Designed miniproteins, single chains, continued (5). Designs and how they scored, part 27

Each design is a single chain, and the fold is of that chain. pLDDT is the mean over its residues in the fold that is shown.

## One batch from the design tools (miniprotein)

Design m16908
Fold by ESMFold2-Fast:
Structure m16908 (fold): chain A 71 residues (1-71)
Amino acid sequence: MADEVAREASLRADERLRSVPDPTVELEEQAIRDAALELGRRAGLSPEEQQRIADRLVAETRALHDRVAAA
């Protein structure tokens, strides 16, 4: 399911970034996109659905950064 792919993609991106000290927002967004597209493809999701999951996770990450910056 798309939600399961999204959750796993977030965990994979987090795991890949674990060894990177102070990752940039751009690097975080790219890791999330790469994980979402890879896992969505493996799950048999359409290219459109893969992109939707990637876009959603990136948007959520941006919203979190915006809230931290505004505080």
Scores: mean pLDDT 75

Design m16909
Fold by ESMFold2-Fast:
Structure m16909 (fold): chain A 87 residues (1-87)
Amino acid sequence: GAEEVAKLLRGAARTAREEEGVEEAARAAEEAARAVAAGDLEAARRAYVEAVLAAARYEREELGVELDPEEVRRLAEAEADRLVAAA
């Protein structure tokens, strides 16, 4: 349900901030958690996609990991759809 999904997203935000140092991804994951808790599934989907894209951008630009931006977006959208369906 929505509460479990929001808790998962807050956990992801803590990992992004505390373990990975990606503040932009953490903030987007927190926005997704708030949107899920409020029942705004469209806002939750968008915020989750932004969180994944911010993390992938950090890996590409700061860590030199080669990631296909379109493949990352496709996977992020698929995961966002699953999280919204579970909420």
Scores: mean pLDDT 82

Design m16910
Fold by ESMFold2-Fast:
Structure m16910 (fold): chain A 86 residues (1-86)
Amino acid sequence: WMDEFTERLNELATNKDYEGIRKLFEEMIEHLGADEETRKEIEKLVDEIIELLKKLEKEGSLSEEEVNKLHESLAKLLDLINKLLA
């Protein structure tokens, strides 16, 4: 399912379907049975990532600080997902 999740995420990101990305992560949280605290943390990170992706689309580039924030948010999101899969 991880490969299918990654493929769907890539398609949604390519099509700039940000609501679809949010829904995909909601489905993942439900599937993995995350607790409320973990769910809120993932939702926060997804919102941060989507906001930066929207800015990248509008401006064509991100600042170095924004790229670092995107990297940190992605790293935290992956860490949380790995903990749920353990």
Scores: mean pLDDT 77

Design m16911
Fold by ESMFold2-Fast:
Structure m16911 (fold): chain A 63 residues (1-63)
Amino acid sequence: MSEEERERLLREAVEMILKAKDAAELSQRGREAYELLVSAGLSDEEALRLTTRAAIEAQSLLA
């Protein structure tokens, strides 16, 4: 996977997480972001790491 593709997937994951309105929706959006990354061809470990990074980035934007 190219760096450009990884950056695009990270942006999509951040956007998914940012759409959460409450804690329950946050968990759902995080799972949807993870599933998106896995379906895009990332390994389970890579998808978990990138989803975690997206969650941290989303939190910094909301703070």
Scores: mean pLDDT 76

Design m16912
Fold by ESMFold2-Fast:
Structure m16912 (fold): chain A 100 residues (1-100)
Amino acid sequence: DEEEQKKKEEQQQKEKQLQAKKDFYLGTVETLAELYGQNLLSAKQFGTWEQKQQALQDLQDTIEEAKKEDSEIGEESEKLAKDLLKKYEEEVERKMQEQR
């Protein structure tokens, strides 16, 4: 049943491609949020205001592109970004309390 096997392989390739897109956007969001967090948290590497704004802009652009590709991937990317940014903001507040 070569014809049915080919159709199943095409379906599996499409599902794999969608999963790869999801992994790409979620991974990109995580990386950009981590870079933003490093710029906030690093006592030795004070990111400039411009570097922080660029990281936020790149993050937002990635979320918007994800939303255009797939609404669910976009929603998951936006949620992940919000959760990670909140985590880094809480860590900054904690560190500021330890610093005079």
Scores: mean pLDDT 74

Design m16913
Fold by ESMFold2-Fast:
Structure m16913 (fold): chain A 55 residues (1-55)
Amino acid sequence: LPKELDVVVSRVGGDEVQVTLRNPVSGVSSPPVRVADFPARLEDLVREVRERELE
């Protein structure tokens, strides 16, 4: 089955964002992170979603 992820980035403060990843089987959200740290946090969330999909 194709695995699709919806990525939602919400502004929480001036330079802070919260990221939510959703797929058909699970969803995960980050705590607020600084924009500079956002890419690394996104990678962690993608990994977590993949692990949950293996269940």
Scores: mean pLDDT 65

Design m16914
Fold by ESMFold2-Fast:
Structure m16914 (fold): chain A 79 residues (1-79)
Amino acid sequence: MKSAEEVIEELRKIAEEAIKLLVENGLISDEEAEAARKYVEQLVAWMEEQLKKNPSLLPKLEELVEQLEKELKELKEKL
């Protein structure tokens, strides 16, 4: 089982890779990418707080991260 810190770090990596992919394909601007990165950090901070209050959310978050990684891989294969 991955720690909350490991799952959150994987989510950050997936988000950054998705943002880069969107910029490289001209779907968002550099300014929008910077705003998205700031929003991801706010979301991560909120999620860390929720996990501290309810650790039973961790397995559900891990499943979500695995699904997002799979979807990102499929998107990369199509672009």
Scores: mean pLDDT 81

Design m16915
Fold by ESMFold2-Fast:
Structure m16915 (fold): chain A 85 residues (1-85)
Amino acid sequence: EEAELLAMIERAYADPAHREEIERLKEEARKNWTLEQLQAKLAEIDATLPSLDPEQQAFALAKGLEIQRIGNELVKKRYEEELKA
């Protein structure tokens, strides 16, 4: 099941249109989004997930993983700044 889920997420990343949307989302998130906005987007993805077909679920999960990764980067940056201050 895990291997199947990972394969589906990998297929979502392999689609050029999906990759473009994910990269656009990542760029927007890194430049303009607060941690609160990142959390809100994750909640939105989570809420819609059960209503999607398997391919759409894989794409939504891929977007969620990238948003979570950006959120973790932001938390780490804030922690490093706090330690410096």
Scores: mean pLDDT 76

Design m16916
Fold by ESMFold2-Fast:
Structure m16916 (fold): chain A 121 residues (1-121)
Amino acid sequence: LELPENPTPLDDIVYTLYKDLVKALKEGKLEEFYEKHKNQIDRLKKLYDAGKLALSHSDLIMRLLEILTVYYLLEGKFDEARKLVDELIERFGDLPQAKPVLERLAELFRKFGYEEEAERL
């Protein structure tokens, strides 16, 4: 993921959160990621639900949906996580960039005991 030439403050926030998420996934530190970022992610989710997020690139929207899905899985909110994955598939599922995102999410759904959902992804 690359930042656009003139990133907005929201683009920078989503990009930084995504980099921290990828690092946390590789290092097995999802709990630390959750505790560090939960307040910021909650605010981003509220802006997203209100339709008030102005992200400059479609790739950043896809990465935000991945971040929010992981966040809701960590909170045990399966139905909310599933709805975000459904939106990601509807909007981006046919794009090559979506495949590694969906593969990471499938692995996480399996780790949380949602094997049926993981097989769908």
Scores: mean pLDDT 78

Design m16917
Fold by ESMFold2-Fast:
Formats: structure tokens, C-alpha cells, sequence
Structure m16917 (fold): chain A 70 residues (1-70)
């Protein structure tokens, strides 16, 4: 079975990336989009991390991408 990642673990990763980028606004948008999600697949988690690492993405664009994944 594919491993699943808890919402808390994904939120911690998102916050860490947002802090490292100096973009807490982007992290906040991604975390809000995950509000009703209990766990994610490895694929969903990887795609969320990739969206968080996109230096050109706005908070709204990252929020929309995360919502599409869940």
C-alpha cells in the first residue's frame, strides 16, 4: 500500500518551506486549502511541495493548485 502523510506533517513541511523562502503568505494559503483534509498520498504531498517551491507563484495560485490536488 502507498504510504500516506498526515495533514499535520504536510502542514509542517509547508510552513518550513514558506519560512525558508520568506513567503509565509504562500504557506498560509496552502495550509488553508488543506483545512478539511485528514491525510494525503505521497503523490499529492510531492505536488504540494513542488507548488510551494515555485518562486513565481502567488498565494492564490498555490491555494488553487492545492485545492485541485485534494
Amino acid sequence: SPATISREQVVNAVRTIGDGRGRPDVAKAAIEALKDVESLTLRQTGEIVEAMLDEKASPEEVREKVLELV
Scores: mean pLDDT 83

Design m16918
Fold by ESMFold2-Fast:
Structure m16918 (fold): chain A 79 residues (1-79)
Amino acid sequence: TAAARLREAARLLREAARAAEAGDSKTAIELVQRAKELVPGFAEELDAIIALIEAGDLKKAAASLRGLAEMLETFADSL
């Protein structure tokens, strides 16, 4: 279901935030790419976060990932 895809994407983004906080940029990008496949409507926002990870701004990337995960969970709960 759409709600299940949003919740799985949020889970992947929270894992990506933890990877970014640990300095594991490769794992963070891989998890964001998986989330993007589940929620292609958010591809632009997720690509912007990938750009932050590639630029080495891992703290900002992690914060953005957590914020987007919360938004996706809230949206899923409204469906």
Scores: mean pLDDT 89

Design m16919
Fold by ESMFold2-Fast:
Structure m16919 (fold): chain A 78 residues (1-78)
Amino acid sequence: SDEYKLALAQALLRAAEGQRTTYDDEATLEAERMLKTAIATAPVSADPAAVAREVALAYLEEHGLDPAEVLAQPQRGL
């Protein structure tokens, strides 16, 4: 759903920026899983923050989302 895509995009962007999410919902858990998997499969010489940012931006590009618009949206449950 659009709500899930937005929530996942927010979680990915916040995690890539080093910001901790306060929600244990499915979108937040999926974002953490995606980032941990990408970092774990990246070369040991790779910067984890750069890998996380690439994953977040790739997701947003795939779904036609703008990072500024995603971050301007209210968070779920806040």
Scores: mean pLDDT 72

Design m16920
Fold by ESMFold2-Fast:
Structure m16920 (fold): chain A 65 residues (1-65)
Amino acid sequence: MTEKAVKTLEDEIAQRRPQLAADAAEHRKLSEEYRKKYEETGDPVYKSKALAHDIVAKLLEALLA
């Protein structure tokens, strides 16, 4: 049942909110670090890593909104 699953997820988010906020901040930091690495090296792997961490940070921030 979607409604019960959403309530369980909301309860988990409420309990883990400080940890999720910390994880979001860490992913934002990693995204910026990999973006800088891409600017220094031109290696597309760093661009992909920066994008991946940015997406995860945004998803975590959306869950906390």
Scores: mean pLDDT 78

Design m16921
Fold by ESMFold2-Fast:
Structure m16921 (fold): chain A 95 residues (1-95)
Amino acid sequence: MKVRVLVVITKDEVFGEVLEEGEEAVIEVKPGDYLLEIDEYISAEEALAEAIAAARLLEENKELERVGLRVVVDDSKEEVEKALKEFEERFKAAK
C-alpha cells in the first residue's frame, strides 16, 4: 500500500504523520527549516534510514532549526507507523 509520510525533526523532538491515499500534508517552510522530498517509492525501512539521516543533518548544521522529510512509502500503514515509533524512541534515547 502506498502511503504518504511527513516527519518533522527539531533539536528536541520528532513528530510524524501517516497520510491515507488522497490526503496531503502541508508543511510551512520558515527560515532555518530544511525540507527533503523523495518522489520515489521506498520501504518503511528506507524511510527510517532517511529520517535518521535528516536528524544527523540537523545536528551538523547549527543554522537549521527544523528538518522536514516528506516521502511516499510502498508499505502498510502499520509498518510505517511502527518505523516512525522506532525512530522517535531512538531519538529520545540518544539524548
Scores: mean pLDDT 70

Design m16922
Fold by ESMFold2-Fast:
Structure m16922 (fold): chain A 95 residues (1-95)
Amino acid sequence: MEEMTEEDKEEMIKELKKQLEELIEYVKKNKEPVSRGVIEIIEIIAEYILNVPDEKELAELVAKVKELAEKVENKEDLIPAEEAIKELEKIKEKL
């Protein structure tokens, strides 16, 4: 958001990649369905880190995250583990 340094951005990207790798391994081991809302929230986080939104764009992202969080809580739009892994790997590729 405000005055993120290149070093801060690189550290955030590195940490997100590490967390995505750990999540992918967890899903591979567990093989349980994953909420699409969780994957979409992670995509929003990745896009935020890469593109640093303005104030209006940030407000729109927060509104979208709230909507997705409700879907996750209600266990809506569960996708198979195999599909979730592919989506998470795509997010990792973008970083």
Scores: mean pLDDT 76

Design m16923
Fold by ESMFold2-Fast:
Structure m16923 (fold): chain A 74 residues (1-74)
Amino acid sequence: SAVEQAEKVIEEFEKEVEKLIEAKDFEGAREVYIKMGKELDEIFKSLSQEEQEELAKKAEEVMRELLKKKKEAE
């Protein structure tokens, strides 16, 4: 489903960005973030408002954790 595709994109984003932050490759992390945004925008067009809200909450939680890790890596 489109929800499962979006969840997979968020999970792949989390893993790749975390790896890049640990390597202090902040430019690479930024590129992955932009790519994720484009992929999610495509998927979100086919989702209901409820599904979009639920996935946006999950993405926000992932971003909060990644931001904490970035501060620790700096």
Scores: mean pLDDT 78

Design m16924
Fold by ESMFold2-Fast:
Structure m16924 (fold): chain A 102 residues (1-102)
Amino acid sequence: SAQEAYAEALEAYVEAHKDELDFDPEVENAVRAFLLTGDPRYIEENKEALLKVKNPALLLAHIAADLLRLGEISLDELRARLEELKELLPELADAVDTVLAL
């Protein structure tokens, strides 16, 4: 399926960058909660910490791959949430575009 193919592409990106998988669990949980709920407060309350993430594309790919594999989010919902994230935090636009292009 398109969802399985995209999950595999996200997983390949994560595997290529696995040595960089060192994220604050609070930041990971905030991004995960935002992608699942669409509640902008998870981004707004964690904006400073998110802007300090060294590889935000890897953070997004890591969480997105997990959510798709668990069936907790559809591909269409994930894409919509990632576009919403660009509006809420424009400084992450390049990272979001990287993940959407996978």
Scores: mean pLDDT 89

Design m16925
Fold by ESMFold2-Fast:
Structure m16925 (fold): chain A 66 residues (1-66)
Amino acid sequence: SDVKEKQEAIEKAKKVAKELGIEASVAVHGDTVHVVAEGASDEQLEELKKKLEEALPGYKVVVTQA
């Protein structure tokens, strides 16, 4: 179901952020995964976005700083 697919995307995004040592909150709206990182550098945000795009190829990934 759409709801299950979104929940799986949220959990996958959280796991990627955790593996990179980045504190982040995740929300999914439509085909977009929005990740809000806390205390991350620009370089860390770029790496997070790249790994999220690799992990979630069916989604548009947006990464912002809190």
Scores: mean pLDDT 82

Design m16926
Fold by ESMFold2-Fast:
Structure m16926 (fold): chain A 94 residues (1-94)
Amino acid sequence: MEEEEKKKLIEEVKKLLQEAADHFTRASRLYAEAVETGDPELKRQAIDEAHRTQQLADKAIELAKKVGPEFKELRDQAEALRDGARTLIAEAEA
């Protein structure tokens, strides 16, 4: 892989990770408020934000795989965000 292509891919993965983290932060806040208030609309919004987190994290994982095994840390970060989102969805839908 060309060094310039690799740098662009790394930057794209980092951008996806940042966006996923931002959505997960919103999902967590909305879910906490939904638990406190019992508001089904807040619960729905939390699930929607968590699904968005999962979608962005999945894209980051696929791109990180293309960069190579030396960037395992970026892939591990994406997998952690995906797993966190899945847990939140499961708890919210229970």
Scores: mean pLDDT 85

Design m16927
Fold by ESMFold2-Fast:
Structure m16927 (fold): chain A 97 residues (1-97)
Amino acid sequence: SSALQTQADALAQAAENLERAAEAIREGDFEKARESIERIRQLGEENPVSRATLLTAAGEAERALELAKEDREKAYEMMEKSARGLRQKAEELRQQI
């Protein structure tokens, strides 16, 4: 279904932005990390069915970004874990198409 495809695509795009944020944190580019997280919030606003999932992911990523000032490795691991979760959900939705 087109609705499931749209949801899967939104979750996959959010996962890509979490991966970009994680790499940016590793590189010390906190501005780039913040921009990637803001894109996840925007995807949530554009995708009502996935909004709760995407806003939760963005909020967790924002907390990881704050922690990155003290522990970049932990922040990176938190964002990568969140990205894997969103990718898994996207794949599960695609299997229903």
Scores: mean pLDDT 88

Design m16928
Fold by ESMFold2-Fast:
Structure m16928 (fold): chain A 80 residues (1-80)
Amino acid sequence: SFMDEVIAALERLAAKTSGSLKNLAEQMVTNIRTLQAEGREDMARIHALTGAEMALSKARKANDEELAAEFQRIIDLVEK
């Protein structure tokens, strides 16, 4: 499903980054998987979108345009 693609993208991103952004990506994966296991697919989607938007804002404040582009791609994937 598209959420499997979102999770895979977040796991790849967590492997590439460090610090608070790594922690956020790992936390998002855990929370999305938990919500999916509970059958709360709409909440999993909302959580993915909100977390990615927050991470995008942090990446932009850090002037990390490459990381910002990666979070924008995750947002685009969720919004399909």
Scores: mean pLDDT 79

Design m16929
Fold by ESMFold2-Fast:
Structure m16929 (fold): chain A 83 residues (1-83)
Amino acid sequence: DSERLYEELLKLAEEAVKNSKGYEDEAEAVYERLKRLAEILRERGNVETLREAIEKIKEGLKNGQSLLGLSRATGILWREVRR
């Protein structure tokens, strides 16, 4: 279900923004881009790419690299949207 994965992705991305203290503006900009790309993939029903993005954000949160996780997830979504 792409809708459920989209909701999970946004919730995790919001937590990653909160954990990017000192880089709030950069994290917020990446989050807005991530949200737009994720909406497109949700509408396309691309559950595999949404899951991959979720795992990158979880990895960043676990390792104290929240902004990096957000950036990597956004890159994965952008690559798929361009296809």
Scores: mean pLDDT 88

Design m16930
Fold by ESMFold2-Fast:
Structure m16930 (fold): chain A 79 residues (1-79)
Amino acid sequence: MKPPSDEELEAATEQADIDRAIAIIEEEMKKAGLDISKLTPEQLRQRALVVVWTAKQLRKIGDEIDEELEKKKLEELLK
């Protein structure tokens, strides 16, 4: 078996993230009553890329917030 290169793994991971972001966009647009078929494939992909980037930034912020919230809950339970 040929092992995939690190670059191929990164590309595959990014594609999986894009596919997930597209699914999220479809769900959000459906909730808003918007027709996703009116978006061009390029517009949909661009939105997906923004969602992936934003999710990665929010993940870093969320990890910091979750750590602080768990610490606060423990401190409140101990009093």
Scores: mean pLDDT 66

Design m16931
Fold by ESMFold2-Fast:
Structure m16931 (fold): chain A 64 residues (1-64)
Amino acid sequence: LLDEALTLISTGNGNDGIKAGELLAEAAEKEGLSPEDVLNLARTAGSGISSNSAASVLAKHFLK
């Protein structure tokens, strides 16, 4: 999950970023990672659109 998500973020593609966000949210639930930890991974593992897309998906998942 985590390795797959990081690979998707590295592509720089917005659609891949969305998928990566979903995988990071699942990894956080299964591995007990904090929302801050997975958001930091999304923001630092890539750049631009893919990182922003992943972070948005994560924020939506952890908000409400």
Scores: mean pLDDT 75

Design m16932
Fold by ESMFold2-Fast:
Structure m16932 (fold): chain A 94 residues (1-94)
Amino acid sequence: SMSEELLELAEKIARKIEEALAEGTLEGLFEAEVLLALLRGLAGIARSFGDEETAEKIREKAEELERKLREAAEALLPTLDEAEQARLRLILGL
């Protein structure tokens, strides 16, 4: 079913986000943010088809990963130069 396909794709994207965050690099954080936007997009697609249950599961996973991304960014922030810090804050909406 399309719900199963969306969940499988969401799981693959979530795994890639976790891998990107585990790198502990600025590039990994940027990759995670892009992938997180894609994950949120999948929740929107599920909702557009009236599959609110699948949309909610994907949304909850996206919120969990957004929290992890914020924590990883806060841990990395003091190791960066002023320009890199400003760029990271802008991308994360800080």
Scores: mean pLDDT 86

Design m16933
Fold by ESMFold2-Fast:
Structure m16933 (fold): chain A 74 residues (1-74)
Amino acid sequence: MELQERIVLTLARDPRPTSVSEIARELGVSQSTVSRALKELEEKGVVKRTEEGYVVAATDAFEALAEAIQARRA
């Protein structure tokens, strides 16, 4: 899986804001690598930075992905 996908899945599992260091620990990558990926995801509107950390912002992207997976199964 791409790093950006793994970050989004990690954030989606927990509704609380998640810090860069927590994501880096969970995924086993450097904080600088996670920070760069999060910035790209924020620019795409997929995640949003809060005072306490990052949260998933783009629910539409998840709906589109879920529908595509379900359509392939049928």
Scores: mean pLDDT 71

Design m16934
Fold by ESMFold2-Fast:
Structure m16934 (fold): chain A 100 residues (1-100)
Amino acid sequence: TKEEEAKKLIEEALKVVDRVWERFKADPSTSPVTLALLTTVRSELYFAKRIAEKNPEQAIKDAVNALEQALDLMEENPDKVSEEEKEELEKILKKLKELL
C-alpha cells in the first residue's frame, strides 16, 4: 500500500541520514550550523515515519522536504559524503515524489 511504501522509503532514507549525521557529528571540522540543520532534517524524517501510517500524504511531503534539505547539505559538504550516499537519497526522493 501507499502507507507501507512511504514508511519503507522513509526508513531507508533514515538509514543514510543517520550514517551521515553520525559522521558529521564526529568530525570537528563540521560547521555548527550544518550540524544543526542536519539534526533538524533527521528529526523531521523521524516525525514523518511516525505519522506515515495515519497521514501518508503529509508524511511523504515532510520527508520530501527533509530529503531535499539533506541533499543540499551533502552537496555543500562533498568531502564528508560519498556520491553513492547522494545517489541513494536521490533515488529515495524520486520514489517518494512518485507516491504523491
Scores: mean pLDDT 88

Design m16935
Fold by ESMFold2-Fast:
Structure m16935 (fold): chain A 95 residues (1-95)
Amino acid sequence: SAKIEELIEEAKKNKEPEEVEKFLKEAERLREITEGVIESFEHMLESINKLIKKKKGLTKEEEEKLKKENKELIEKARKGAEEGLLRELEKKLKE
């Protein structure tokens, strides 16, 4: 949030009003896409956790380990999506 606001302020200082408006529209679009991607990761984690619960022959410890590993994988993917958004906005700002 704070980093995106810093990029918006930089755009306002260094660009013409029409270019600022274009940047703001692209920032909103990329935010919406990134939010949808993160929601998809959360749904994927829920689906994986349901499959783990249905798998026969797992101990409670094995089930909890698999859930933890998958949660960590999804958190890494979420962070990657957020970092990707910032990189794209920084690239757009420099154009």
Scores: mean pLDDT 80

Design m16936
Fold by ESMFold2-Fast:
Structure m16936 (fold): chain A 61 residues (1-61)
Amino acid sequence: SAELEAIREEAERRLAEGAPAADVVRAVHARAEELEDPELRDQAFRYAQELADRAAAEAAA
């Protein structure tokens, strides 16, 4: 879970600093694909989906 926590913290930190949501979502997806634990991988993909929803809302504006 420490790895997943680090991924989440890094993503939120970059978003707070103004990084493009689409780039952050892409990075989280890449990290999720590298996770060997299916539970951690699923949770990382769920988080990526939440960020993707933000990117979609941004694109719709």
Scores: mean pLDDT 79

Design m16937
Fold by ESMFold2-Fast:
Structure m16937 (fold): chain A 98 residues (1-98)
Amino acid sequence: ALSAEGRAARAHHLAAADASLERAKAEGTGVAASLPASERELFEELVARARELGFEKVYEYERDGARTVFLELDGAVIVLTLEPEGTEVGVAKLRELL
């Protein structure tokens, strides 16, 4: 339930993030993971650990209770999603490409 401006901004950030992740996957430096709502503490810990390793949060967005964080450190990309339900995107797609 985003405004038109919010949807446009999210689409722009998602397109930029997808391009960066696709490049990182091609280089073997891209990681994507999705976690259920019960793993909120693990999600926050993974974001914190990535930032401790020097990764910077490029963007963060919310989608109907799901929260996605895109983290980047020059040449490497991590995408973490916290979902209220099971997730079919991210990890499954990454496994297909590896």
Scores: mean pLDDT 66

Design m16938
Fold by ESMFold2-Fast:
Structure m16938 (fold): chain A 68 residues (1-68)
Amino acid sequence: SEIQKKTKEEIEKLYEKYKDKLNEEQQKELEYAVEGLKYVLENTEMNEEGAENAIKSFKEYVEELLKK
């Protein structure tokens, strides 16, 4: 669906934005998180609320990773 596609693209944009600020180990952790979330998005029907929650949770995860 368009919602799933947009959510996936937003997550990929966040990954690209932050990966250059992370060390090699943190980048690997983020890559695992991105791949797992992409799998869920590709195999699950989503409404807008679900998409927003997925993006919010991912942003919070990245922000916590950057604070370390």
Scores: mean pLDDT 76

Design m16939
Fold by ESMFold2-Fast:
Structure m16939 (fold): chain A 87 residues (1-87)
Amino acid sequence: SLKEELEKKMKLALENLEKAEKAEDEEERKEYAEKAREYAEEVKLYAEFFRGLYEVTGNEEDLKLAEKAEKVVKEVEEGLKRLEEER
């Protein structure tokens, strides 16, 4: 289901951010940071999809999914920005 795919991508984005934060070397950190960014971009597309679906249907569950996805995207983007600034 689309909800299951979104939940999976949200988890992968956050897990790769955590791995980037805990990475011992620069190359490993960059690899996990890139994966976190890629998953966050996919989550962002899901957020846009569910928000658009809500605008057509008025279904509050679609809005809730969009807002949850948007929150995860923001968390990952802020975390990645912090890693870049702590260089």
Scores: mean pLDDT 87

Design m16940
Fold by ESMFold2-Fast:
Parts: structure tokens; C-alpha cells; sequence
Structure m16940 (fold): chain A 89 residues (1-89)
């Protein structure tokens, strides 16, 4: 996967998650995900992309907006994407 492909996948994932969070009334989580997507769009390297995804996951876990299981599941998906981003050429 190229860096641009990983970046596009991450933006899509964050925006899809934000939309679902808004549908559930989790506005704080949606805002965190939307801010993450904006930062990802400005990322220049796979390392920066991974760091943004990790920070977004941490903010979701620190948020009391989602039920613990849903917050953990969402964070896990972002962490998986972050690991993949660090392996991008």
C-alpha cells in the first residue's frame, strides 16, 4: 500500500466513524474523529499518520461519550490502521 492509499483509507475510516457517532448522538466522539481526519489530510509521512491515529484513539478512550465497549472497539480499529500506516513505504 502506498502512503497516499493509506492516508485516503484513514480519512475514509475516520469520516465513516464520525458519521456513525453522530447518528448515535455521540457528538464529542464525532468531533474527535473529524479533527483526526483533518490532521490526517495534512500528514506528510506514515509515521505522522500513525501518530495522529494513535492520538485520536487515545482521545476516544479518554472520552466518556461512548459506552466503554464501543469506545474500545473504535480505538482498536484506529490502532490497527496506525500499525499499518507505520509499515507504509
Amino acid sequence: MSFEEAKEAAVKLLRDMARKAREKGSDKTAKILEEGAKKVEKAKTGKELAEILLETAKKILASEDLPPLEATSMAFALLAEAVEAELVE
Scores: mean pLDDT 82

Design m16941
Fold by ESMFold2-Fast:
Structure m16941 (fold): chain A 61 residues (1-61)
Amino acid sequence: LKKPSQEELELARKIAEEKDEVLELEYYSKNVKAVLEENGREELVKQVEEQYEEGLKNIEK
């Protein structure tokens, strides 16, 4: 996809609304990293990545 599509936006919205643990974590991590990167907070990006991996481990537990 070259541009954001309605399908992609609807999927992201559904993930946020349904609060699926895995999808929510993935979407949250991706979105938060993008925001942090835009604000030049690279050190927090690493922290978010670590939290994402820990969260996945907890779900798999």
Scores: mean pLDDT 64

Design m16942
Fold by ESMFold2-Fast:
Structure m16942 (fold): chain A 62 residues (1-62)
Amino acid sequence: SKVEEIIEKSRKLIEENKNDSRDELEEKLNKLLEEMGAESLSDDEANYVSAEIINALNEVYK
């Protein structure tokens, strides 16, 4: 699904860029989400994607 593809690509981007600052990584994530059309997601889907991304960021930036 589109939701799973966004989460997978977001997690890969986080892992590949974990040496960047959190601010730099969040900027890259915002660009990825825009390119993937995350604005077209339902509120429930957007909340789920956000939660998964936040969890992934918290694993890197403990």
Scores: mean pLDDT 81

